# Designed miniproteins, single chains, continued (2), part 102

Each design is a single chain, and the fold is of that chain. pLDDT is the mean over its residues in the fold that is shown.

## One batch from the design tools (miniprotein)

Design m7531
Fold by ESMFold2-Fast:
Structure m7531 (fold): chain A 80 residues (1-80)
Amino acid sequence: MKVEITLPDGKVITIELPEEMTKEELLEIIDQIKEQVDEKFHPLIDEIKENLKESLPEEITSEEAELLLKRLEDAIKEAE
């Protein structure tokens, strides 16, 4: 599954999601997004990452991962 995340600077990141993935793999994708955004958003991304680490099961679907990545995109956009 292909997911596009729009960053505050207008940059679009394209992420290829497998059909099934681990929580750790999703957290690694979030870290990759974090590296592409301004440092001012890093605390927000870290907070979201910690919340997901606590709340998610070890295995998630690509559809759930897409929804969570879109929520991350919205949170970053609202913080701008």
Scores: mean pLDDT 81

Design m7532
Fold by ESMFold2-Fast:
Structure m7532 (fold): chain A 90 residues (1-90)
Amino acid sequence: MSTKEEILEDALKMKPLSELTLNERFLQLMVLRELAKVVGREYLESLSSNPEVQVLIAAYKLGADRDKILELAEKFGVKEEVENAISKLE
């Protein structure tokens, strides 16, 4: 069982999916699976079909700082989609 803090830390260290090796993609998928157990897979999928957006929104729901999430979203190339998804949560 992973703590909320451990899952959040791992999510915030992930690279954009396009920059991942096969091994890193597998690890990101495992993190996404753990996040989906906490926040709900169907819920995340309803916000975005993009796995990078799903990870960032799940991290935001787990208490990650909004500014840090938006900085990572810009690095992932999905800042607008993440901002729109966060607005649906508010």
Scores: mean pLDDT 70

Design m7533
Fold by ESMFold2-Fast:
Structure m7533 (fold): chain A 93 residues (1-93)
Amino acid sequence: SDKEVTSQILELLQEFADDVKSGKVVVKTNQEAIDALEALAKKRGLSREVQQTLVTLVRAFFSNDLKKSLEDEFKIEDIDKLVKLVQEALEKL
């Protein structure tokens, strides 16, 4: 289940990255990015457990890796860093 969960998270993050880059999804703050990702996960029918894992991981990314507040402006370049971080985490499993 852990491998399936991480695969689902990576696929969802890539879809979100594509949607943000295309302008289909517009987010102003890091919190709005988390909210949009959670909404996308729910829309795709991902379990509540996967949704909670995704939110926790993305919050940790902003706070620990970027050292930013959730109220700070979301920068589109940070989504590529998030996708890369998740991919690197999957390679260590």
Scores: mean pLDDT 79

Design m7534
Fold by ESMFold2-Fast:
Structure m7534 (fold): chain A 99 residues (1-99)
Amino acid sequence: MLAEVLATVDVTPESARALAQAILGVPGAESVMVRTPSGKVRLLDLSTLSPAEMAERILETAEGERAIVSVLVPEEEADRLAAALAGVPGVTRVEIIPV
């Protein structure tokens, strides 16, 4: 089964880089959705992105904003991803939602 892991994050170059490393370090992460309070939404396909490319996409979408980053992962990896995201500078909240 899949789970959705949501992180609320203050998007900076440092937090974007750390988010990309945390997300791509977990096996089976499929997609990331970035949503901003200003109404920007970006869907990222993780099968084609390096950590550096993912960080760049997050920054292009949400630099300087408090964004919600949503990641689809296998349910067995959700706790691992949530723990990794909680360690990212600028992350203020992490939630796991069963899909």
Scores: mean pLDDT 82

Design m7535
Fold by ESMFold2-Fast:
Structure m7535 (fold): chain A 95 residues (1-95)
Amino acid sequence: SAQEQLQEILAKVEELKAKLEAGELSPETAALGVAIAMQEAARLLREQGHEELAERLRRLTVEAVKAANDKASKEEVLRIIDEAIEALKEAIEAL
């Protein structure tokens, strides 16, 4: 169930990337969406006892919120999304 929930979160983050690349979503909105996804994934990993992976996703949440507040470029937000995708894939493999 936790693995399935992380896979759903990964799919949502990949959708945010596609929409940002297509210009359907602002960098600020995409960054906030990633922050929400990473916060939920960190909660799931903590419940499963994966504290180090949860902390990595918590740091990505902080980075995404900062990017939104600082009005980061589309390129910088895409970089954060790619880091989030890789972290989620690693988390799924660890379960």
Scores: mean pLDDT 89

Design m7536
Fold by ESMFold2-Fast:
Structure m7536 (fold): chain A 71 residues (1-71)
Amino acid sequence: MKLTDEQLEALRRALELVFGPEEAERIVNEVKGKTVDEAREIIRKALLDKGYSEVVADQIADYIVELAEKA
């Protein structure tokens, strides 16, 4: 299912803690209208681009998406 506006706002707040406000806004704009699985993959790629390992990127992306889904 697509992320709701409330879930996108929760996602932005979680992403700000990891990426900072500017990069968090960019990622949120990329995931708007996407499914949960697509959003998770976009966040995972952003973490890899920041230099996180694949294992850590997968864990952080899953955690952030789970927090947003429960908002």
Scores: mean pLDDT 80

Design m7537
Fold by ESMFold2-Fast:
Structure m7537 (fold): chain A 67 residues (1-67)
Amino acid sequence: AAPVVELYVQNDPERARAAVREAIERYGRDAHVRIIDLGSTAGAVEAAREVLEEAGVAYEVERLPAP
């Protein structure tokens, strides 16, 4: 079965891009990535999406309310 990878994203677009690249390197393009948005800016989630789309990796985004 394809692995599911959860990535927790806050307000750093560069960190979000790095986390996505690391996940792709570790798990390959057959992984399903779940982006957990912890109240990030649109730029951070967008940066993660761009890397995933360029690599052709399946993903979804889940937004959680801030505590």
Scores: mean pLDDT 77

Design m7538
Fold by ESMFold2-Fast:
Structure m7538 (fold): chain A 55 residues (1-55)
Amino acid sequence: MAEELKAKQEENLEVTKQLLRRRAAEKGWSEDDLQRMIAQLEKAHASQVEYIERR
């Protein structure tokens, strides 16, 4: 059960990273800003995975 939820979380993370890269290109974000956004997203993802594992 938790394995399937974690797999979906990873898939969502990858899709969101792709969307962030596209949005960065469209809006002219710096590479540094993009990297910070990705880092925040990965940190949020890690917290969600920990929460799922504790259930």
Scores: mean pLDDT 77

Design m7539
Fold by ESMFold2-Fast:
Structure m7539 (fold): chain A 65 residues (1-65)
Amino acid sequence: MEGALARVTEDFVATSPDELSLAVGDRVLILEEVDAERLRVRLLATGAVGLVPKSVLEVIGELPL
């Protein structure tokens, strides 16, 4: 899952400072799997990093380099 490109499929609103708000259609880079339910991602449009639920993302590709 690390280094994978993902698409946001559901709007997510951050409820804590370590979470990242996302809108449907946003592109993120998956940096790390934090636990069974959450990923640390980087929003490609802004460079912002934060935690989001796995359920709001669809993996669309892996970045090899």
Scores: mean pLDDT 78

Design m7540
Fold by ESMFold2-Fast:
Structure m7540 (fold): chain A 68 residues (1-68)
Amino acid sequence: MPSDEEIWEAFALMIYGIGKATGDVKGAAELIARLAKKYNRPVMLETAKRAAREDGDEEALKAIEEVA
């Protein structure tokens, strides 16, 4: 059974992936930050930052850092 952390990590990666696919990485970052704050899930932001670093996507990483 996935832990709460694993579920929120998967959700963050899904939002991040959609942002990259649609070209709205800033909107994706803002949504991740909003959900992380509302549900007290900082793992969402850390997961998104990790994904952006692994992808070498400096624009996505900056967008996530701006909203953190």
Scores: mean pLDDT 83

Design m7541
Fold by ESMFold2-Fast:
Structure m7541 (fold): chain A 76 residues (1-76)
Amino acid sequence: MQEVIDQALSLGLSRGQALAVSYAYQHVQTLIDNGKILSDGQLTYIIRSYAAQLGVKLSDKQLQKAVDLIKKTLGL
């Protein structure tokens, strides 16, 4: 989602990191729409998985910001 990319960039993430967070957001939204309940650990795992697929890495602080962004955007 362009809005999630723009918010991630505003948090100081790179374009590749912002794209990884956007893909993680779409995946998490689909899981929640299917009645899944996700822990912060599961959110972190999903973000790391997309980051790895895109060849980027997030620091622990960047992962925390990404988790907080996804939770805020989804009303979690």
Scores: mean pLDDT 85

Design m7542
Fold by ESMFold2-Fast:
Structure m7542 (fold): chain A 63 residues (1-63)
Amino acid sequence: SLEEQQQRAIERKIEEIEEYKKTGVHPGRSQVTTPVQELVFEREEAKLKELLKTLSAEEIAKL
């Protein structure tokens, strides 16, 4: 379902952000820095989770 696709996309993006925080290395899936990506990487985890919940699976994949 779309909801399952969105949830999986959110979980993957959170894991990628957490890995970036630990290693200082951007995930290979994100080649282009956007204003949204900058906010995502600079903000607190709780704020990132809230932001990601408002986006569709397609929008999250583009981050």
Scores: mean pLDDT 62

Design m7543
Fold by ESMFold2-Fast:
Structure m7543 (fold): chain A 94 residues (1-94)
Amino acid sequence: MEAKYKLLERLAEQIKAGADVEELKAEAEREVGELAARILGKYAEYLASTDPEEQYRLAAEIALLLQELEGRTPSAEELAAILARNEASRQALA
């Protein structure tokens, strides 16, 4: 279980570094499942977006998909943390 989440984090970091999204999605699907591939796809869209409102929406969608992968109800705090991370990232890049 633990190893699957670490793999997903590693693949997400590679997308951030400019690796081929489709290849990494295929790896996530093989190792974890279709849900992990979907998470990586939305994360790539999040990184490519220049609209803060779209980024916030994608971050929320990723949080819901992570909840499905973990089998737990997403908390308001977890969604708020993702949105806060997006705001900090936007300020660092702007």
Scores: mean pLDDT 69

Design m7544
Fold by ESMFold2-Fast:
Structure m7544 (fold): chain A 96 residues (1-96)
Amino acid sequence: MEKAKEYREKTRKAILEAIQSENRVDEIEKVLEEFFREVKDDPEMAKGISEGVAEVAREHPEAAPDIIKALLGVASRIPEVADYAREAGKRVAEAL
C-alpha cells in the first residue's frame, strides 16, 4: 500500500534524526506522537509507522532501548493511539 510505504520511509528518516539528539527519548516520542495522531483512523498507515521504527531499531540496535521507552511513553500518554504504539514496540522487539 503506497500510503503505508510513505509513512514507513517518513518515520524511518524522522527517527534517524531523533536518535542523533541529546534528548533522544523525548525527540523520538514527539515524532511518534505526531505521526500516530495523524494516522489514528488508518491502521495501514499506522503499520507503516511501526515498520519504519522497527527498521531503525534493526539498523541501530544501540538506540532500541530509547525507541521502546519512547513508544511506552506515547502509549501511556495518548490512549487513542496506545494500541498502535504497543504494536510498534512488538515489531521493534521482533526486529532485533
Scores: mean pLDDT 83

Design m7545
Fold by ESMFold2-Fast:
Structure m7545 (fold): chain A 97 residues (1-97)
Amino acid sequence: DPIPEELKELIKELRNAIMNKDLKAALEKAEKLAEFVSKLHPEAAEKVKEILEALKEKKTDEALELAEQLIAEFSSNPELVAFAVLMMELALAIKEE
């Protein structure tokens, strides 16, 4: 099935915030995306929450490791893979500051 349109818009908004280096807006959008993804895939909700908390605490290396684990566990799930890749992009943006 195609990725839901609401999920695509949240991804676009988050990527734009990262690109503009608006890390506060990026974290707010990441939180909304995490909530949406957790509702779609409850089995991944705990790891999604752990990634988001690591990003909020600026534990960027931990967030990267957790996102890689999410990709490894749910490699066939395009929404979870897309979420994990965006969390890795956000972690790298936070680390650059």
Scores: mean pLDDT 84

Design m7546
Fold by ESMFold2-Fast:
Structure m7546 (fold): chain A 69 residues (1-69)
Amino acid sequence: SALAARARAALAEARRLLATAETPEQVKRGSDMAMEAAVLGLAAGDEATRAEAERLGRQFRELGKQLGA
C-alpha cells in the first residue's frame, strides 16, 4: 500500500539521520521521521515497520542526551 511504502521511506530516512546526526536539530528531525514511520506503519498494518520505528525513536532519545549532555 502507499501508506506502507511511505512508512518504510520515513523509517529509512530516520535510520540515515540516526547514523549522521550531530546536532539537536538533526536529532529532532530524525525523531519526527521515526514517529511518522510508526504512525504510518500502524495505519498500514505494518507492525514490523512500526516496531522498528519505535526502536529508532528510543535511540534518538539516547543520542539527544549525548549531544545535549
Scores: mean pLDDT 86

Design m7547
Fold by ESMFold2-Fast:
Structure m7547 (fold): chain A 53 residues (1-53)
Amino acid sequence: SSSQIRIRMEVILGFREIAVLTEADLEGLSDAETAARLAQLRREMAAKEAEAL
């Protein structure tokens, strides 16, 4: 459905935002903490994908 396209775009935008944020965070955070943030985003993205079916 048309909502699937919107969800896909939101997921892509979220990934881009995290990529930029990760670079800034890496200066102050450990690798483990950075990995945890990426894992959290991927779970949120997966939930959005599941909603879209």
Scores: mean pLDDT 59

Design m7548
Fold by ESMFold2-Fast:
Structure m7548 (fold): chain A 72 residues (1-72)
Amino acid sequence: DVLAAVQAALDALPPQQRRALELRERDPTISYRQIAEALGVSESTARRHVREAEETFDRRSEELARRLNEEQ
């Protein structure tokens, strides 16, 4: 299932990137400053973590979804 592939992609993220993405998903109005404070990093680092997490999540979710479609 595509939903299961999305969850697996999220679980595969590095701890800092996963936490940044989880914070944003829990509160879509959260600022990069608030994410930075929660992670103990600078705003620029928090922005990088969110971007990298999104890129890694999108890449892995696409790979897993493709694999599930090919192996059925």
Scores: mean pLDDT 74

Design m7549
Fold by ESMFold2-Fast:
Structure m7549 (fold): chain A 93 residues (1-93)
Amino acid sequence: MSEALRRAEEAVRELRALAGTLEGEARATAEAAARALEEALRAAREGDRRKAAVLATAGQILAISLTLTASEEDAERAIRLAMEAQRALDEAL
């Protein structure tokens, strides 16, 4: 299995863990971001590069939207994790 895919999977797991520490709308948004990145990872494993790229971008947009509902620290962490997942997926594709 590609090391890049493993790094993407790790970033998504960390984002899921972060979502579990949040409440209300922030939690729902973080869970949606993690789900989009999980679907991007699945698409990448199936060789669907375009679907993987679109879903990774959706995950990043959702992570950025946490700036509206989460603390600055939690939003910055979510954005970093989403960016790491997208970077790792780009390396794998």
Scores: mean pLDDT 87

Design m7550
Fold by ESMFold2-Fast:
Structure m7550 (fold): chain A 66 residues (1-66)
Amino acid sequence: SAEEVQAAFEEALAGLEAALDSLSPEERARAAEQLEGQVALLREQGLLSPELEARARALIARLRAA
């Protein structure tokens, strides 16, 4: 279901947020690219809430800030 997809994405975001400080600059860059792709796909499918999009965008910014 859409709710299950969103819950899985929330879990993925939480895991990446928890791992953020342990990632190398190269790993952060790859994670940002993968997350951008996932955001685009979920947005296209209408499965991305404004709250989830804001959270994902904030994380992408943090991944790319270094």
Scores: mean pLDDT 84

Design m7551
Fold by ESMFold2-Fast:
Parts: C-alpha cells; structure tokens; sequence
Structure m7551 (fold): chain A 55 residues (1-55)
C-alpha cells in the first residue's frame, strides 16, 4: 500500500465509524492525523489499523 493510499484509507475508515456513531466529521483533521500516524508508525502499522477498523 502506498503512503497516500494508506492515509486516505485510514481517514475514510475513521470517517465511516464517526458517521455511524452520529459524530461530527472533520475530514481535513482526520487526514492530518492519518499523516501523523504514518510518520510515527509507518505504512505497515497504518495498514493494520485499517484492517482492524474495517475487518
């Protein structure tokens, strides 16, 4: 998974969960948080997080 794809998928997964819970979504904030996780933990960890949230 490319870095840009990992950021997008993580932001989308969190967005979907927040929408299901009726919470307000700030897509820009979610993308920035996903970028921070990518820089701190790397692509493989982001992939694991996406799989955990969507599986």
Amino acid sequence: MEEEEAIKKLAEAVTDIKKEQGLKVDEKELIENAKKYLEEYGVDRIKEMVESLTG
Scores: mean pLDDT 76

Design m7552
Fold by ESMFold2-Fast:
Structure m7552 (fold): chain A 97 residues (1-97)
Amino acid sequence: SREEEEKKKKLNIEVTLLFIKKYLEASKTKPEEEAFEIALEEVKKLLKEKGLSEKEIEEILNSLKIAHEIAEKLHKIGEEIDKEIEEKRKKELEELL
């Protein structure tokens, strides 16, 4: 089981790195949704070449979809924080004038 866990961990790292690379490359020229689908197709191709079952592929792709939704939510939170910092800076400048 330990050797299977190590193999699964290596696969998860490889899949994650490929997804990030392909998503970032596609996002430079494509809308976010299209870039995401391109990255998923590249991951699906890799998993098929490694001989994973359709069920295993679907489970991994679903995990990536969930991770992407979380990342989008975190990005929106970051934008809200940046806006609050900017508004605070404007208020400090107004108090100096």
Scores: mean pLDDT 80

Design m7553
Fold by ESMFold2-Fast:
Structure m7553 (fold): chain A 100 residues (1-100)
Amino acid sequence: MEEEKKYEDLKKKINELFSEGVKLMREASDLADEIEATGTPEQAAEARKLVEELSKKFQEAIDKINEAYKNKDYEKGLKIAQEFVEWAREALERLRALAA
């Protein structure tokens, strides 16, 4: 059966999504640092809150993906990675709105 091939393909997709999520998180952190340095106290507080929430979501995603991997539930791992990337994109959009 092709289970090993299916698992390898799913793990590759999860790793690709996770890498994208990390890149988005880095972009969000950099933008938040800029807002904190140049923005109003209110903008700085909102930016810090968004980055803190994103960091928490990232740690939760890592824990859940690790649990899914232990159970060989790579389809669940893929869903978790997709949800994190979506959340990271939304956080970055909100930060861009604050920076405008």
Scores: mean pLDDT 83

Design m7554
Fold by ESMFold2-Fast:
Structure m7554 (fold): chain A 68 residues (1-68)
Amino acid sequence: MSPRQRMQRILQEAANRLQEAKTLEEMEKIKEEAVRRLREEGHSEEEIARAEAALDQMVTAQLERLAR
């Protein structure tokens, strides 16, 4: 599996978990776990920064869903 495909899989798993998260604490934990996995799998800091930006957007979207 390519590094790009591995990153997309990690982000998709994080996205699925974020949809089930009910608190900011849970969302931050999911984000931290995804970033840790990306670092352990040898992704560059630039790739990790892009992944963190995507995860931040996912957290924001989930918080907006819960704010009703």
Scores: mean pLDDT 82

Design m7555
Fold by ESMFold2-Fast:
Structure m7555 (fold): chain A 119 residues (1-119)
Amino acid sequence: MEVEKKLIEYAKKGLEEARARVDASPAPEVGAGSEPYTLKDENGNIGEAGALAYRVEDPETGSRVEAEAYWVSVDGKLIEAKVRVRVEGPLSPKTERFLEQVRALAASLGAELEVERIE
């Protein structure tokens, strides 16, 4: 079985579903994650995949930060991880704190943080 490809496919689909749940919510702060997925190959290697999406909006400033991440590991070795954040408007203390938490997540996963600025 192509464990890595299956885990990556699951993680990407899980991220799409998590983003859809966040987008469907009117709440200024909302998060969603994928169900944990664990797969064992014929050699006994244990693969794990996960994804999450989160939004923090400061209604007083119009500041909005949306984060998304997925990760795939096999036997504790990171195979693929992506952490992306979208920043809309000027940062407020609330959205700045959330961005720091996203940076900490990227660091914990050993992933580069992709930052997208929306005018």
Scores: mean pLDDT 82

Design m7556
Fold by ESMFold2-Fast:
Structure m7556 (fold): chain A 70 residues (1-70)
Amino acid sequence: SPLEEQARLAEENAARAKALADKYTSEHNKIASEDPSKKDEIDTLKGNAGVYRKAAEIAEATAARLRAQL
């Protein structure tokens, strides 16, 4: 089913975005803990984590909506 394939792709996109959000969150927490003077770098990592977290939420919502139609 094309709808099932679209749901799987949305799930894969959500997983990738979530992994990137988790990566940037971990890097943010590490740098914030080890060198809090790096404010610009810390803020950039926090911003990147937020962008990918939002992308993951949107992709997860899309996947759930597509799955509900199956």
Scores: mean pLDDT 89

Design m7557
Fold by ESMFold2-Fast:
Formats: sequence, structure tokens, C-alpha cells
Structure m7557 (fold): chain A 68 residues (1-68)
Amino acid sequence: GAAVKPSLALLTALALHEIRQAKSEEEARETLRKFVEFARNVLGYSDEEVAAIERAMREEIARLRAER
């Protein structure tokens, strides 16, 4: 059945939280892949919404890399 999707902002915030909890950059990239697949295939987000979440996660991974 069509479940009410969480807001794009809430899902993005949760994804960024998981990226920050990653113990390695490889784990962070796996988290990114998992959230993109979940947003697209389970939650039914549009390609534009999925691209926005993916961009935010990639920016956070880059930020964490720069801070290390």
C-alpha cells in the first residue's frame, strides 16, 4: 500500500546522521548507497528527490574527509 513518505528533509537529516556515525569513508559510502536504494525502491521518491539526498550525503562525506 502507499505509505505516507517521511519528509525529504527528515530522511536527509537521518541519512546525514548515519554518515556521521560511519567508522570509515568506505562505510559512509555504503550508507549512501543504502539510503539512495531505500529512498528510490522502498519509499518511492522521485529521481529529483533521490538526487537531492545523494548530493547532501556526498557533500557530508567530503566535509568529513576535509576535517580529518
Scores: mean pLDDT 77

Design m7558
Fold by ESMFold2-Fast:
Structure m7558 (fold): chain A 56 residues (1-56)
Amino acid sequence: LSVAEALAAAGALGAELAADPNKRVTAVEVTPDSITITYEVTEDGVTTRESRTIPR
């Protein structure tokens, strides 16, 4: 992916996560090769940590 495509995809994912009250973004890591978004998902009182990586 181009840098612009990777940033657009990361922005779209961030917006989706922000729209979900059961999800909370905890970290965003930017490297030369990727953008990784880490978030917590709360389901039925249980909180788990998930991550999504978007290649640059």
Scores: mean pLDDT 73

Design m7559
Fold by ESMFold2-Fast:
Structure m7559 (fold): chain A 82 residues (1-82)
Amino acid sequence: MSEEIKRKQELIDEVKAHYERVLAELRELGASDEMIEEVRKLYEKALQAVKEGKLDEANRYLLDIDFLLGVAQVKRAVDLVV
């Protein structure tokens, strides 16, 4: 029980750190408020999934966050070239 609680807390801390890093990058890229809000919703879903022990579901939400970051990076690059 206590060992499982410690593992979940470590995963929660990792998800939170990843989210804070992604938010910082999105803001530097000039991402829209709408995109930042979508990332926040995915982060909340990922945290809930970790708390429920649904690690595969949590990983899927984290991949969706990374995908949106990638979209923002590509959009910024295109906007600078065009």
Scores: mean pLDDT 80

Design m7560
Fold by ESMFold2-Fast:
Formats: structure tokens, C-alpha cells, sequence
Structure m7560 (fold): chain A 89 residues (1-89)
């Protein structure tokens, strides 16, 4: 479950976006920008791209990106996509 600050960033990204995929990508970019680690920032950015691909229906691309991520970032990507989908419904 996301903390309050992460959830706020996701909600703001949904409000600023024209599609669920755009919202997931924007949220990933904003969360990556707040990371103190360049390595963690890259994983978070890729997680946002994977969530965006999944929400756009490009499951093959989403699976390709997910295979490069740690198990922790795979879980983050799944939760990000689910939260964006709920807010976009």
C-alpha cells in the first residue's frame, strides 16, 4: 500500500493526464525525480513505463520491462497500475 505522499503524487498525475497510461508514466517520473539514488530512480522510472504499457494494453512491452526490474520494483509497478486504474475508472 502506498504512503500518503506517493498516493498524492499518483492522484495529481491522474488529474493532469489524458489517459491512464499517461498518468502512470507521469507518476513514475515524479517519484523517480524524488529518489536520492540514481539507480533507484531508474528502476522507479522503468516501473512507471511498465505500468503505462500495461494500462495501454501493451502487455508484451510491460512484461519485457518487468523482467529487467527487481522483485520489489515489479510489486511497485503492479500496485502503481492498480491504483491508477482505480482512480481512472
Amino acid sequence: MFDENTRKIIEESVAASKSAAEAARLAGEKLAARSPSPEAAKQIELGGEAAAAWLAGDKAKAEEILSTLSPEMQEFTKELAEEVAKLWA
Scores: mean pLDDT 81

Design m7561
Fold by ESMFold2-Fast:
Structure m7561 (fold): chain A 74 residues (1-74)
Amino acid sequence: SLEEEIEKLLEKMKKLAETMIKEGVPLEVIRLFLEHEVREWEEEQRKRGLYNEEHAKKLREEVEKIYEEAKKKM
């Protein structure tokens, strides 16, 4: 389902952010990378006619939580 796909994407982004923190990547670069991933996903959904505003909003909110958790681990 789309919800399961979003959950898997969030898990991957969380692991990526944690890896980037361990590798000493600057926090501002991590934010830009996460924002780029969200934008790419939203654009792909729009092109396919599958864009759902509520799902996009939830994804953005969860990604912001991933960023805040990464920031705490610095």
Scores: mean pLDDT 80

Design m7562
Fold by ESMFold2-Fast:
Structure m7562 (fold): chain A 56 residues (1-56)
Amino acid sequence: SMELADLVVKQTEDRIKSGEKEWAYTLGMNFAKGLEKVDPEAGRYLRKKIDEVVEK
């Protein structure tokens, strides 16, 4: 679901702010891959948003 994807994006941003950038990226991407199996649109959205957040 898209609400779940948005929550994971927020958690990823919070982890990056706490200094756990690499781990936040790994966890977020693994979650996105799992989400794509049940909600492909939400999974793709989540992957894109995590990449955008980490590129900063």
Scores: mean pLDDT 80

Design m7563
Fold by ESMFold2-Fast:
Structure m7563 (fold): chain A 99 residues (1-99)
Amino acid sequence: SKIDQIKALLESHTRRVIAVLRELARERPERAAEYEAMITYLQDVTKKILELLDEGKVEEALFLYQLMSLSVSSELLLAGRYDEVDYVEEVNKKIVEIY
């Protein structure tokens, strides 16, 4: 289903972002606590988005996803990870095409 495609894409992207944030926490130990807090935030919000998708609340799920994407993009921009910011846009485009 379209919902299953969105769920798979969201889960895959969240795993990728968490891996990047863990890498950044190792590279910038002075900011490690901030990156770990972001990882926890992403895990919690992703779980809520997936629950909303399971309930058929697609519009609410996508709204939360957009808010999460803005937070992620801001942190990645500050870290100079422009390739990962571009990937966030690619995932957003794929979700819009499925929806």
Scores: mean pLDDT 87

Design m7564
Fold by ESMFold2-Fast:
Structure m7564 (fold): chain A 76 residues (1-76)
Amino acid sequence: MKEKIKKLEEDEKKRIEAINADYEKYRAEQLKLYQRRGVPQSVIDRLLATLDTSRKILIDRIKEKLKKKIEEIKNS
């Protein structure tokens, strides 16, 4: 049981790392796009903060799903 839970935690950690890498790439591309369009820096900062918040929500949902799966395994 513990070994299966540990494997699930490690797999989700790898998935979160991949999501973070993809988001950082997308964030950098969006920054360049906004700069090219002459968007004010204060607006860019807010837009990127919104993107960072969206990433956090996605990661938090993944962690919540993992927690629920672990509870289901423990209660089985």
Scores: mean pLDDT 81

Design m7565
Fold by ESMFold2-Fast:
Structure m7565 (fold): chain A 61 residues (1-61)
Amino acid sequence: GDDIKEALGTMGISVMKNSGEDPRSQENIDFAINLVKRGVISLREAAETAEISVGTLRKRL
């Protein structure tokens, strides 16, 4: 079975980045910003939810 793991890597199965962040992260960022503006969560919690840095989230606020 271990040969299969090596084969998957060789087949070039990697995340397609399309020069930027995943589209899904934009939805998470927008949702997190909304929660911060409502005072429901902190900037740190919002950054965790969107899986981005606090600095990146601050740029969107």
Scores: mean pLDDT 64

Design m7566
Fold by ESMFold2-Fast:
Structure m7566 (fold): chain A 57 residues (1-57)
Amino acid sequence: LDEETERRLLRIASSDALTEEQKARLIAALLADPNASVAELHALVPDVPRATLSRLL
């Protein structure tokens, strides 16, 4: 993993704004496609505000 992807994964894993299930989905998606857009990731966790997700990424 490149450093930028590792930093994004760490922000997701350490965020109190996300449930453990939401974290697992986002981490799995980023490991499969490190270049996944905020829109693509938001589709996996539609109950998370897009602004919150954008701030974490």
Scores: mean pLDDT 80

